# Designed miniproteins, single chains, continued (4): the designs that were tried, part 2

Each design is a single chain, and the fold is of that chain. pLDDT is the mean over its residues in the fold that is shown.

## One batch from the design tools (miniprotein)

Design m12036
Fold by ESMFold2-Fast:
Structure m12036 (fold): chain A 66 residues (1-66)
Amino acid sequence: DLSTQAVNFVKSLPLVAPNEQEEAVKLLLDHVESFRIGFKVPHSQGILNLAKDVLELDLKYEESKK
């Protein structure tokens, strides 16, 4: 289940506080859906992995700005 994988991934990220996890999961799933639509492919582990990489980079970039 993609939702379970998203929750587990977000919980593993040191940059995401517990009170921010729900919003981070939503953002990750939004990235998955955007990539699926943009590439016109079904949900796949590759799309999920790409969304995970993008979220992690976004979080690191935002922390580096503060």
Scores: mean pLDDT 72

Design m12037
Fold by ESMFold2-Fast:
Structure m12037 (fold): chain A 91 residues (1-91)
Amino acid sequence: MEETIERLRELIDQLEELAKNNASKEELEEQLKKARELAEEIPDEKLKEKMLKAIEELEELLETEPVKRVAILASAVLGSFILHMEVKKLL
């Protein structure tokens, strides 16, 4: 769990940089691919399913929305999953 949270935080930092730098669709697709790989490592099946679905929705948005908007949304969405995992650790 800790390693997954740390890797997600690193991924969020990368997504924030992509949003700041007007990055390409291909660069964001690579980060979303990394997010999917991290989601597959989550031992909580329901949390894993929710995260994979959220990533799928972000990938769909990339077809119609500007890269910057999707990068900002991806950062926020992944941040919400980190918060959920942190809260679960305290319970």
Scores: mean pLDDT 81

Design m12038
Fold by ESMFold2-Fast:
Formats: sequence, C-alpha cells, structure tokens
Structure m12038 (fold): chain A 71 residues (1-71)
Amino acid sequence: GAHHAEAARRAAEAAARAEGSAGKATSVWQNYLAALESPDGREGAREAGRAAIEGAETGGAKQAGLMAVDA
C-alpha cells in the first residue's frame, strides 16, 4: 500500500545519498510513483522501483525496499 511505497522510497533515497547518486534514484522513484497512478504502467513502474532499490548500498535498506516493491 501507500505506506510501503513511501517506506521503500525513503530507504532508496537514504541509500542513494550514501552512494552519492541521490538524483538518479529520486528520478527513477518519481517515475515509479507516477506510473502507479496508471494501472497500465504498473509492471514497468515496479521494474523502475526495483532498479532504484537495487542501487542501495546498505543490505538492510535494499532488503526492505525489495520486499516492499516485490510484495
């Protein structure tokens, strides 16, 4: 739900900041959230979200984000 998506987004942003690629992760995540508003784009949105989460440096943030997106 919305709470899980927001938690995953925050985890991805925190990880991207540690990595030094906050801008890229934020752009991918914004595209993911926008596509969630359209049922037709949901699968593509999930892939975009996964890409942002997979860029996370910390194992905990990555695991939590992947669980939220893949659930």
Scores: mean pLDDT 53

Design m12039
Fold by ESMFold2-Fast:
Structure m12039 (fold): chain A 103 residues (1-103)
Amino acid sequence: SLEDQIRSEMMSMLLKLMDILDEAKAPEEVKNEVERLVAEAMAKILAKLAAGDYEGVLATVEELKRKLVEILKKAGASEEVIKRVEEVMNEFIEKVKELLEKS
């Protein structure tokens, strides 16, 4: 299902984000906040999918990217870490767009 595919892509994205943060020796508090934001975004995305609100799904993913970058900058993450996170989020956004277009 579209829901299962988006859940799978969200999990893949989260694993990539956690790998970046682990390699960067990010504090546990920062990793926990990233997991919390991704979980909140997933709940919101699934609700919007159930409503057929595909524009709302994309808006939620873009908001997640903005929030992730903001918390990492506030935590003092390097420009390289921010860049890698943005690359992961951009890949995820494009994958979500592809999945929604095929539905």
Scores: mean pLDDT 88

Design m12040
Fold by ESMFold2-Fast:
Structure m12040 (fold): chain A 74 residues (1-74)
Amino acid sequence: VQEAIDALLEQIKELLPGLSEEEVEQIRKILEDYFTKGGELLKEGKEKEAQELSDKAQEEITKIIEKHKEKQKL
């Protein structure tokens, strides 16, 4: 799980090289929380709830990325 999170963060950093340490840290915490909870839900066979958590994590990360892009345009 941690290795998957680290790999995703490296990909995000490569796609958005101007991302701050603070923004990267926020994304990491979102991924850690939702991967842990999502894993538990999948073990219980609650695939829909696991998907909803994944969707929420993606939305939160997308909002951070969009805010970053908006700052760079201004």
Scores: mean pLDDT 76

Design m12041
Fold by ESMFold2-Fast:
Structure m12041 (fold): chain A 103 residues (1-103)
Amino acid sequence: DALQQLQLAEQYLQEGVKLSETISDDMKAKSQKSLQYTQQSINNYQTTSNDTTIDYARKSIKYAGAVQSKSMVDKSDKSKQLSQKTSDTINYLVQSIDTLKKQ
């Protein structure tokens, strides 16, 4: 379900934030923004419209996508791991949006 998908995205982003801290301040800031928006999406799932939940998930994807793009340019092992974590995050966020649109 959508909540489980959002929670999985949150778990991968928490790991992504820890990895990003070892790479750069910019990567950390963007990863933290993505995590904050995923958490806002989860909070809104219980309390507001699906549109609000989807909007926060989309904002999270924007920041996760920026981190993924930058981590793909840096060929270090940590950047490869961060790229994979952000890819998994985006996949779960997209699945959550798709599930919410079908409700």
Scores: mean pLDDT 87

Design m12042
Fold by ESMFold2-Fast:
Structure m12042 (fold): chain A 95 residues (1-95)
Amino acid sequence: SPFSEINKLINELYRLIGEVDEKDPEVGLEMASILDDSYGTALYLYQQGKYEEAMETLLDGVEKVGELMKKVDPEVAKKVEEILKKLREIAEKIK
């Protein structure tokens, strides 16, 4: 299901944040906080059947994480961009 695919991608994103947290705990905490807020809100909206709003919220959060990641680890940031691309493809299928 789209929900299962989203969960797998977000779990991978949390793993990548963990890699950066080892190098820069302050930026790691900021990224985790952004993702916790955006993913939590997106899950709530998704459960309400507000799929477009859920995906827009999630994509905004992941984009912000990607920008922070780019400043700390450009190689890991490329993996975040790939996750963002896959999330955009899922969002386009849900609309």
Scores: mean pLDDT 86

Design m12043
Fold by ESMFold2-Fast:
Structure m12043 (fold): chain A 80 residues (1-80)
Amino acid sequence: MDEEVQADLERAELLIERLEKVIENFKKGKLTKEEVESAIEYAKKLIKEFKARADKYNDEKLKKKVEELEELIKKLEELK
């Protein structure tokens, strides 16, 4: 596997974990709408990078992680 793809896969997994925690903490009333919006904006920037990487290398695993991240973003947007 290309080292850049492997690094982005690891970053994507960490971002998935982070967004799942954001969803949990928001449901528990521990986060403000502003904090959720900041997390969404940060995630969207990383997702754009991951998409560019996945397209460059035609990497199906990274494409699947991007789809999973986009579903988590959609879920967070619906919870606001």
Scores: mean pLDDT 83

Design m12044
Fold by ESMFold2-Fast:
Structure m12044 (fold): chain A 71 residues (1-71)
Amino acid sequence: PLPSPETFQKIVKLALEKYKKKYPEEKDDEEMYEKVLAAALASFNPNYKPTSEEEKELMEIVEESKKEVLG
């Protein structure tokens, strides 16, 4: 099952913080979001594959989390 939105947002924030610490000069493009989403999902359950609809919802959480973490 998918994590709750609150739990996934927490995981995404941690993934974003780690990514920016490792790559502080990298631009916030679509590729970065895909990498962060993949890292967050792997941290939750590496054997879980989201559906297209679930991936869309998770991506919205990534965008919201980016606004809070990166300003």
Scores: mean pLDDT 69

Design m12045
Fold by ESMFold2-Fast:
Structure m12045 (fold): chain A 98 residues (1-98)
Amino acid sequence: TPVQQLTLAQREELVDRVLEELKVPEELRELVRRMLLFAAQEELRTGRPVDFAELVELIRRHGTPEERALLTDPEKRALLERALARFYELAARAAAAQ
């Protein structure tokens, strides 16, 4: 997968870029950052992309109370879905570049 071709530092840089591009509110940045890196780590473990539905299921089972609370807010949930999609777009482009 594209994420498997990236270092941890590259994955963190791409997550930070997504947070900036989507203008994620300051109070949500650390939560969304952790959730995106969790999805990337799960992809590395399984060798398969983690889609939004799978990420939601993983957070419901293993997430923090704050992460689960974010999923109950439809606007914040939609923001996370857009952030995950954008992260994978940037990861695919970064992997294709080298």
Scores: mean pLDDT 84

Design m12046
Fold by ESMFold2-Fast:
Structure m12046 (fold): chain A 80 residues (1-80)
Amino acid sequence: MQEKIDEEVQEALAIIAGYLAARGMSDEEAKKRVIELAKRMIEEGATLKALQALVDGARGAGMSDETAEEVRKEVEKLAK
């Protein structure tokens, strides 16, 4: 379970890191991809801490703080 979740997080972060390197992905597109991954992680039983780590990782990969906060709020709603 956790190993699979970690793998999916690493894959998503690699995609977002591509955004930073190529500047070809908008914050809105990155937001959509992170939210889609978060939904899958929730179905796999991910904790709020794991979801927060995903959002923090996206921010570290080049997502703006404003967009990351929007993603965090959406993910928190989905985890209810």
Scores: mean pLDDT 68

Design m12047
Fold by ESMFold2-Fast:
Structure m12047 (fold): chain A 78 residues (1-78)
Amino acid sequence: DIEEALAELAKRWPEPYVEAVRAAARLYVEHNASEDEMTLAAARALAEALGLPAPADDVEEAKALMKEMMERLRAEMA
C-alpha cells in the first residue's frame, strides 16, 4: 500500500520529500511510469515544494538537482 509506505516515510522525512515520493509513486501505479518519468516527477515536486526552479525534461539534470535538494533538506533537518 503506497499510502502506508508514505505514512512511514513521513515519520522520518519532511513533507516536501514525502510529496515528491507520492508524485513519483502515483505515476507508477496509475500510468506504469518509467524510472525516468518518476525521477522527473519527484524532482519537479520537490523543487516546487522548496521554492526552487523546476528541472527541464533532462533526466540527468533532474537526478543532479534531486541530489542537491535532498542534501539541502537534510541540512535543514539537522
Scores: mean pLDDT 72

Design m12048
Fold by ESMFold2-Fast:
Structure m12048 (fold): chain A 77 residues (1-77)
Amino acid sequence: SDILLAPNTLPPDVKVDPISRKPLKLPVTLSSGEVVGLGDYQLFLHYHPTPLSPDSPIRELTREEIPLLDDPGEKLA
């Protein structure tokens, strides 16, 4: 189920509608070769607030961060 997030709960580098309302339309390929949905990736960044660079709008996840994408919903609860 999708969870609504207030705009102020998102990192300042995230300029989109609340992640909880997203379909996974934009896949992001990580340096490990894993493919994730943009919404799940942005939700992860919300809980790991490292701002995206203007020159690099997609930050690469570390090896330790990849497993955390499996539980994005639990981080909202």
Scores: mean pLDDT 46

Design m12049
Fold by ESMFold2-Fast:
Structure m12049 (fold): chain A 85 residues (1-85)
Amino acid sequence: SVDDLLDKAVDELSDLLLQLSQQGKDPFNPEIMQQLMDQVRQKLNEEAQRLKLSQEEVDQLNREMARLTKLEIEGSTLIRKFRIH
């Protein structure tokens, strides 16, 4: 259940990044990445409530989302720095 939601998060993020690229926006902008990750995290928490996940599963989901958000922001920041040079 948590793994299914995390898989949905990855798919949703991939779709959003593709849409941003098609609109000519920079998908590696860390501010944009933070906004996208916040949006995905909100959708997943709403889905978790609908699925009636335990508090332990909700806590796990949010810990994993926080970890992914940090990694994505750090990765986007690194890519942006190399693209500017």
Scores: mean pLDDT 73

Design m12050
Fold by ESMFold2-Fast:
Structure m12050 (fold): chain A 77 residues (1-77)
Amino acid sequence: MAKEIVDQVQQLSKTLSLDAALAVVSALGLYEEGVPEEKVIKIARETAYVLSLFHGKSKEQAERDAREAEEYVRKYL
């Protein structure tokens, strides 16, 4: 499981920012645990935004990472 999570983040980080990739993997894990689709999408967006800010990115960069995570999860679900 840990190796599969790392592999998923690594694959997504080729297309998404690292903060967005981490948020997507975490949110999809919650979806597999039965969290509703709309809540999963919201969690992906909010997680990417918060992670980006904690990593010292601007609010504008954090909004871009949040949109990337939201768009990816919406396409996957």
Scores: mean pLDDT 81

Design m12051
Fold by ESMFold2-Fast:
Structure m12051 (fold): chain A 86 residues (1-86)
Amino acid sequence: MERLEALLERIKERGRITEEEAEELRRLIEEHLQTVEGLAPEEARRLAEAALAVLRGLLGEDPEAQAARAEALAGVAIAPLPPAPA
């Protein structure tokens, strides 16, 4: 679980998910669901795919994340203010 959380935090900080990270995350979720929750492999796979779809949706359509992202981008992309008068 901690490994899953670390990967998710890394993805959140980056604001993007790579194909390799998505596949790794899906595998980690499947493994967690099978070993910790005791789900059948088929159910674990289905839930992992659903969780990954939700995560991709959150990165693409979460209004709170979009607002925070817009503010962060505005902060970074703010044109340099004229130097303070000496």
Scores: mean pLDDT 64

Design m12052
Fold by ESMFold2-Fast:
Structure m12052 (fold): chain A 80 residues (1-80)
Amino acid sequence: AAVQVTRLSPAVAKVGERITVEWRAAQGPVTVEVLKDGKVVDRRVTDAGQAEFVAKEPGRYTVRVTAPGAAPSEAEFLVE
């Protein structure tokens, strides 16, 4: 795939814990979005190949990485 999430850690986090996402992309920059209940709660454009998030609320989250001309790559994490 032209963009792929390669790491998401931890897959189960506590409120206030740092979650790291890493990806590989054939071209950059990419758009990194964090979704909760289908709504975008954080959005960044970056060429770093990694991003960090701190979740403030419990729930199920999705990280979506979108590269130009590629299908999005998604990974889920849980916050307790």
Scores: mean pLDDT 81

Design m12053
Fold by ESMFold2-Fast:
Structure m12053 (fold): chain A 71 residues (1-71)
Amino acid sequence: LDQTAQKSIDSIVKLAEEKLGKKVSDEISNAYKQAYQRGDSLQALITAVNKALEYGISEEDISKAIQEAVE
């Protein structure tokens, strides 16, 4: 997993834990790790974003978290 993708994913996982708790952040972590094993860093990031959206985290909040993490 490249550094930029890892920072982006870590920010999404942290956001999910803060808003929805550890169980949801753990489920997002498991999903992106599985995606990374089958694909690449981009697929892992896409999976983390989609999973966060499925749990009701807004696209705006996800975008802000990623921007802050990769600055």
Scores: mean pLDDT 81

Design m12054
Fold by ESMFold2-Fast:
Structure m12054 (fold): chain A 94 residues (1-94)
Amino acid sequence: SGSAAAGRAGEGGGESGAEGGRRNDIRKGVAGALGGMGGAFHGEVLGEDEAGKAGGLAAGKGGIEAGLGGIRKDKEKGEEGERKGREGGRRAEA
């Protein structure tokens, strides 16, 4: 349905599809980043020794980077959705 929505009405369809997908992907990216922060905090609070603390911080950093990667890719998906909408419109006229 998302792909069909993006291609149905040219630019308008592309924006509509991109907005729906972007909202969901942003929420997942933010949740991932927040989860990573929570993991780092938890590891630092409970890991009193150097190895435990380092492990917690590394895991948290990975979670944050993964979450930010999701948000960044969401922006790229939005642009791709708009491009697909425009291509759909042009193909219908060509």
Scores: mean pLDDT 49

Design m12055
Fold by ESMFold2-Fast:
Parts: structure tokens; sequence; C-alpha cells
Structure m12055 (fold): chain A 118 residues (1-118)
């Protein structure tokens, strides 16, 4: 199960940190991806973090987002700064792991958390 915490209502210009917890997914985490689905809009990539810790941020969030992945705790973090009303929506975490039982990659996406900027 993948869960997101730290969502809620935040002020424009402020900051928010989302925490993604990854449980029940066997194997080594290869990649995590944070996505945003705005109200009535299509889901879009915010950032991805590889198992090496290297972060790739979508151009829309460049300079405003930092991500990290704690492999030992199986926890991902996403910090959004200089919040804008356009950052409002459902944030989901997808985790991809090297599944030793299937000899392949397994992906899991959680229900996410609603972030509102006012």
Amino acid sequence: MVTVSGAGTFAEGGSATLTGSISGLPGRIALVSWTLQPPGGAERLVASIGGSGKTSVSPRFAGRVTGSLDLAKRTAYLTLRDLRREDTGLYRLTAVAENPEVKGLTAETGPGGELTVV
C-alpha cells in the first residue's frame, strides 16, 4: 500500500511537504513518481526520484520542488515552495520496485492526498 500524508489547506506563497509511505511492495524500490491531478484536469508529473536519490522535476515545478527518497524507511518526500493556486489538486505517489518473486518490475499507486492552496 502507498499512502500520502501532509496534504490539506495551505496559503498561497507558503510551503507544503508531502510524505509518501510505501508498504507491502516487495523488493528494492527503483523509482518513485509524484503526480498531480488538478480539479477537472488531467494527471501530470511533478517529480520522480530514482533509487540513487537523483531527482527529476517537471518544468512547471522547476525551482519550487525538492524530492527525496529514504530507501531504508521506504518513505518519499515532496516539498513544494512558493505555492500557487494552480498547485491545488490530488497528489499521488507511484512506487516501482524490482520484484524478486516475478523477476520483473512491479508498480503500485496509492489513493493520494488532496492539497488546496487558498
Scores: mean pLDDT 84

Design m12056
Fold by ESMFold2-Fast:
Structure m12056 (fold): chain A 91 residues (1-91)
Amino acid sequence: SKTIEILKKIIDLLNKAYQSLFVDKNKEEAIKYLEQAKKYAEQLPNKKFRDRLIELIDKAIEALKNGDYETAKEYIKQAQSLAFLQLQIEE
C-alpha cells in the first residue's frame, strides 16, 4: 500500500510538471515538480525500477535546464508511462 501511494504521488507530480511546461510554460515550476517526484522515487523499494525512473526524471530536468522543452516533455512522458505500468503491477 505504501508503494502504491508513493507511485500515485509520483504520477501526480509528473502530470503537474507536464502541465507547467505545456499550459503555463513555466520551466522553474516544472523543475520543482520533477525534483519532488525524484524525492518520492528515491523511496521506492524496487532498485532497478527506482534507478530507471530517477534516470528519466534527471534527464528531463537536464533538458529543461538546457532549454530543450520537447526533449524534457518526452522524458516526462516516459517517466509517467513507467510509473503507471509499475502501479498496475503493484495493484
Scores: mean pLDDT 88

Design m12057
Fold by ESMFold2-Fast:
Structure m12057 (fold): chain A 60 residues (1-60)
Amino acid sequence: MQSDVPLQTLQQLPQAFFPLVLKEASNETALLALQLLPADQREKLLQELPPDKREYLESV
């Protein structure tokens, strides 16, 4: 099975879309998007997420 498509899509997304992806996408997709961000941006965007989603991403 070729699962490269979702990661490639996230890599090609404009930076401006990442806050929306992190907020609106599934926890698993949000985790993948978060892994593509540098550490400085990762912490900033985590603070802007709903508490439930932030807790999930911090626990993984």
Scores: mean pLDDT 71

Design m12058
Fold by ESMFold2-Fast:
Structure m12058 (fold): chain A 87 residues (1-87)
Amino acid sequence: GLPELLVEEAEREIEKAIKELRELIEEKKLYHLEKEFEEVAEKARKIFEEGVLALSTEDLSLEEAKERLIGVPLKLLKEFKEKVEKE
């Protein structure tokens, strides 16, 4: 149903953002940021996983589900991308 499509969409967007970030680090040869990148990527995935668990309780509105599954993880990845781009 709709929750399953939202979860698939969120995972796709997060993994896409992680891939683009990895490619940017490799292109700029910012190897000193690799550890921090892996930590940020893991944190984004964990937030997504916790959001999926929260969605299963039926307590979240659609807007809240989108924020937890996509909004918060992508914001974390975007903030790190801005840091990488400034190097």
Scores: mean pLDDT 84

Design m12059
Fold by ESMFold2-Fast:
Structure m12059 (fold): chain A 86 residues (1-86)
Amino acid sequence: MLEKFEELIRRAEELAKEYAELYKRTGDPRFKDLAKEAEAVLAQAKKLKDDVGKGKLYGEEALKKFEELERQVEELEEEGRRALEE
């Protein structure tokens, strides 16, 4: 499970960086919003990993929270793809 949190955190970090750079280059406010959302997901993923590591969350509850954050990352990836018209 912890390795999956590390992958999720890495994905969220890359999205935040990518969208922030796209905003700097294009001035398109959609990328500013996407960068902000990616930063929020990143913060939540780091908190969840910390809570699981400290034994504050485990089992089904931890898994459901992880799945929710994974879905949010997937949604951000799709929104970015649509904004780029790929």
Scores: mean pLDDT 82

Design m12060
Fold by ESMFold2-Fast:
Order: C-alpha cells, then sequence, then structure tokens
Structure m12060 (fold): chain A 64 residues (1-64)
C-alpha cells in the first residue's frame, strides 16, 4: 500500500531526524568540553534505541 509505505517512510525520517539531533547535541557538548560521562552514555543508549527502531521500520517498508 502506498499510504502504508508513506506513513512508514515518515516514521523512519522522524527517527533519523531525532538521531541526528542527538548526535549534533553530543558533538556540540564534546567540542565545548561539557559532555559528561552520564550524558555520553544516555545519548549513546538513545541513539542505539532509535537505530533499532529505524531498522524495524525499514524492514517493514521492505516487506511491502
Amino acid sequence: STDQRNQLTQQYNTLIDQRNSIRDDRSTLEQQGQLTDDQRQSMHSRINQIDDQAAQVRQQINDI
């Protein structure tokens, strides 16, 4: 279904945007010397969670 593919594509793009935002924030904090170990770990875990979700959505798109 084109509508289903479009919805999944929008979901995928939203996840990638969220991932990129976290990566940009991490990079900025690291450059400023303000990135704590707790923040680094939290951001890393969130990026991994988003990557897993994006992979699942991508698989759903492939199955249509």
Scores: mean pLDDT 88

Design m12061
Fold by ESMFold2-Fast:
Structure m12061 (fold): chain A 88 residues (1-88)
Amino acid sequence: SKQEELLKKMEELAKRASDAAVAGNTDEAVKYVEELKKVIEKLDINRETAIKVTSLIMNLLAAAIEAGSDEVLKAVQEVARIANEKSK
């Protein structure tokens, strides 16, 4: 389904963002986080999806903190805000 394709794309973008952030590639990490934001805006967030999205965002927050990048951290926090609004 389109939902399953979006979930897979979400996981791929999160991994790329995390890898880029840890590698110190801040601009690339922010770009992947912004693409992740667009995917999350299109997702239907039920309880199961909310758990997956929350876990993914927590992992990205950890990667941003490890990278020491305020720019990446701010971008991930914006994704968290949108995900929380969609899960209400």
Scores: mean pLDDT 84

Design m12062
Fold by ESMFold2-Fast:
Structure m12062 (fold): chain A 97 residues (1-97)
Amino acid sequence: SLREIVEEALRLAEDLLEVAKKIGNEELVKEAEEIIARIKALLESGKITKEDVLELLDRIIELAKRLLDAAEDLSTILELIGLILRAIGLKLDLELS
């Protein structure tokens, strides 16, 4: 369901926030916090559209790509690749539904 995809997107955004904090990039921390706030607002509204979810997933993927550009250690790079693949998987599931 759209709600389940949004709940997984929240978990992805929270994981990206922790990566951004670890890297110490204040701009990317702020972007992650703004994405989390938007997701929480959608969940509380009870009105979630497919377009809202696609926009969130694209924003999550873009944040993860920006974090990859800032990441210097292999473990963080691999974690970010995993998060990107999860977000792409959610986007595909949404488009096939």
Scores: mean pLDDT 88

Design m12063
Fold by ESMFold2-Fast:
Structure m12063 (fold): chain A 78 residues (1-78)
Amino acid sequence: SAAAQQQAQAQANVQRFQDALDALEAASSSLSREEAILGFDNGEGSANQAAQQVASNPEATQQFQALAQRARALREQL
């Protein structure tokens, strides 16, 4: 169904954001503080935008909001 395909795409997008954030966290010790801050700030903003785009999908919305919170927390630890 279109709904199942939409959910699968949303989950794939969540996974891509998770992988990108994991990669950024792993790389953060090799980045300048300014580059790391910019990366996490962009990650938070992008995850929040994605949550708004999938607002009709509560599961994906919650996952993107959690990713935004994680990006912010990682930025605050720098």
Scores: mean pLDDT 87

Design m12064
Fold by ESMFold2-Fast:
Structure m12064 (fold): chain A 66 residues (1-66)
Amino acid sequence: MSQKELIDYLKSHGIPASILRTYVQNPVLAMAMNGLKTEEELRKFLAPHIEKAKSLGITPEDLVNK
């Protein structure tokens, strides 16, 4: 999956591109994500990070930098 496709996918599910920018800036996380070829695998990989954000009171709206 390309980075643009990944950003577009996450935005369609209410997850802001800022989270993905953080992963792109971290080469270890970027390499881990590059091993994912399906949306299901990507969703499973990101789910723990999204759940942590939610547990801290961070919603997709809170993460959108307008």
Scores: mean pLDDT 56

Design m12065
Fold by ESMFold2-Fast:
Structure m12065 (fold): chain A 91 residues (1-91)
Amino acid sequence: AQAALEAMVAALRARGEDELAELLERLYELTQKLLAGDTSVAPALLETARRLLELLRRRLLERNPEADAERLEARAAEILAELEAWLEAQR
């Protein structure tokens, strides 16, 4: 996963998507800390995931204006709810 993440981050930065690259790196770092037993990062992880999904949705709609914005929002909400439930179970 790390090699794939590094490749993705490098590709995003090469395209000027610095904010998206930073959010992906942050999400990975927070996930590694949580898996190492630092449950105090859970709120920051959830917030980083929320920002990442919002930015991805915005970029997708910019490239595909005909995309179903309501469906994208609903799916993002489902992913965040699943993540929040999982994080709560780690406490």
Scores: mean pLDDT 79

Design m12066
Fold by ESMFold2-Fast:
Structure m12066 (fold): chain A 97 residues (1-97)
Amino acid sequence: APVTAALAVVEVTFVGAPLARMEADLYVEHADGTRTLAATVRGVAADGDRLRVTVSVRGGPSTAAPTIRASPARSLDTGETYEVEARYAAPVHVGLL
């Protein structure tokens, strides 16, 4: 069956980070627990900063959006890692186009 990509806005929140250049990976988590890299996010962030990223999400046989996960953010200056939270900024509808 044709799988249609939809554009989804993901909100990434940095937790406990000093003001620094950060890198974090966003993954799509599938129902079987496997993960596919959706995007790598880079920017200057501090504690509580939120970055909105548009990612391509492929639809499956389910109408529900796949789960978004984030890796810990890594400081590009020190290599230290900080917690990030990732969620859809708005409801996502995936359908055939």
Scores: mean pLDDT 68

Design m12067
Fold by ESMFold2-Fast:
Structure m12067 (fold): chain A 68 residues (1-68)
Amino acid sequence: VKLSEEEKKKLLEELEKIEREGVRLAIDHGPEVAQAAFDEKVEELAKKYGFESGEELLKYYHELLNSL
């Protein structure tokens, strides 16, 4: 997937928001509910940015974090 620097920044911001919401859900509703919500949002984000799956998106995200 080819992303511009602006798209990469937006992707990082959206994933950070999803992670933050997941932490709150885990505190309020438990880890199972939090994980299901996280997985769903990551799959939606993957489709938005043209990734094949949420797993591919997370792999790309980890590579971006390691390059910062």
Scores: mean pLDDT 79

Design m12068
Fold by ESMFold2-Fast:
Structure m12068 (fold): chain A 79 residues (1-79)
Amino acid sequence: DDVIQQAKAAAVKAGRQAADDAVKQGKVDQAPTIAQVAARQTALSQLLPHLPGEKALQLADQIADQVQQDVTDWIKQQQ
């Protein structure tokens, strides 16, 4: 539904921004993990007002894991 799609889009944006900031700080190896944390926090903040906490956490974890993989691939393409 719209809430989940909006949460995913916001989480992807936040994760990419966090990864870019980490790379600029020389933390390239940590960028996927930093992006995962940022994506999870963003997804959770978007989902908690609309979903039960346990379901929001499960979806936020799934979105964050996908963002971590996407950032890992993005970093490899830059090297």
Scores: mean pLDDT 84

Design m12069
Fold by ESMFold2-Fast:
Formats: sequence, C-alpha cells, structure tokens
Structure m12069 (fold): chain A 81 residues (1-81)
Amino acid sequence: SMAEQLVDQIRDIGLEDGSEGFVELADAMRRAGLPEEQVQTLLRLARATRDGDSDYVFSPEEERRLLEAHRLLGEVPPPAP
C-alpha cells in the first residue's frame, strides 16, 4: 500500500546506512523537529507495517502524519556549498 511504501521511505531516509533500527529512525525524526507524540505514533505504525500486517488501515490523521514526517525528513537541506 501507499502507507507501507511511505513507512519504508521514512525508514530508509532515517537509516541511509541500510540498517533496520527504529531507535535510529526515532532519533532522525527528533532531529527533523517532529514532536515526541508524533514520533511515537509513527514508530508504532512503522512496526505494524514492517510485521507484514497488510490488514492495518491508516486513518487520514495517521497518513497525514506519515506524509508530514516524510516531507520533514526529505526536506533536510544539504549544507550550503
């Protein structure tokens, strides 16, 4: 699903070294400026999708939070030349 793809993309952005670690993902989200409540929500959602729970349906609120996190992580600007 699109939500599963977004969770994978968020994980990959947070873990560019290729390791799977929700602790590292949480730290990346915190560095990106996400509030702690949102970080905890996204970690729970990422774990649900990782475990192959294809029946998990994201609410509109949850999908918005995932999109927001993806945007924040993807919009970290490179250091100016």
Scores: mean pLDDT 56

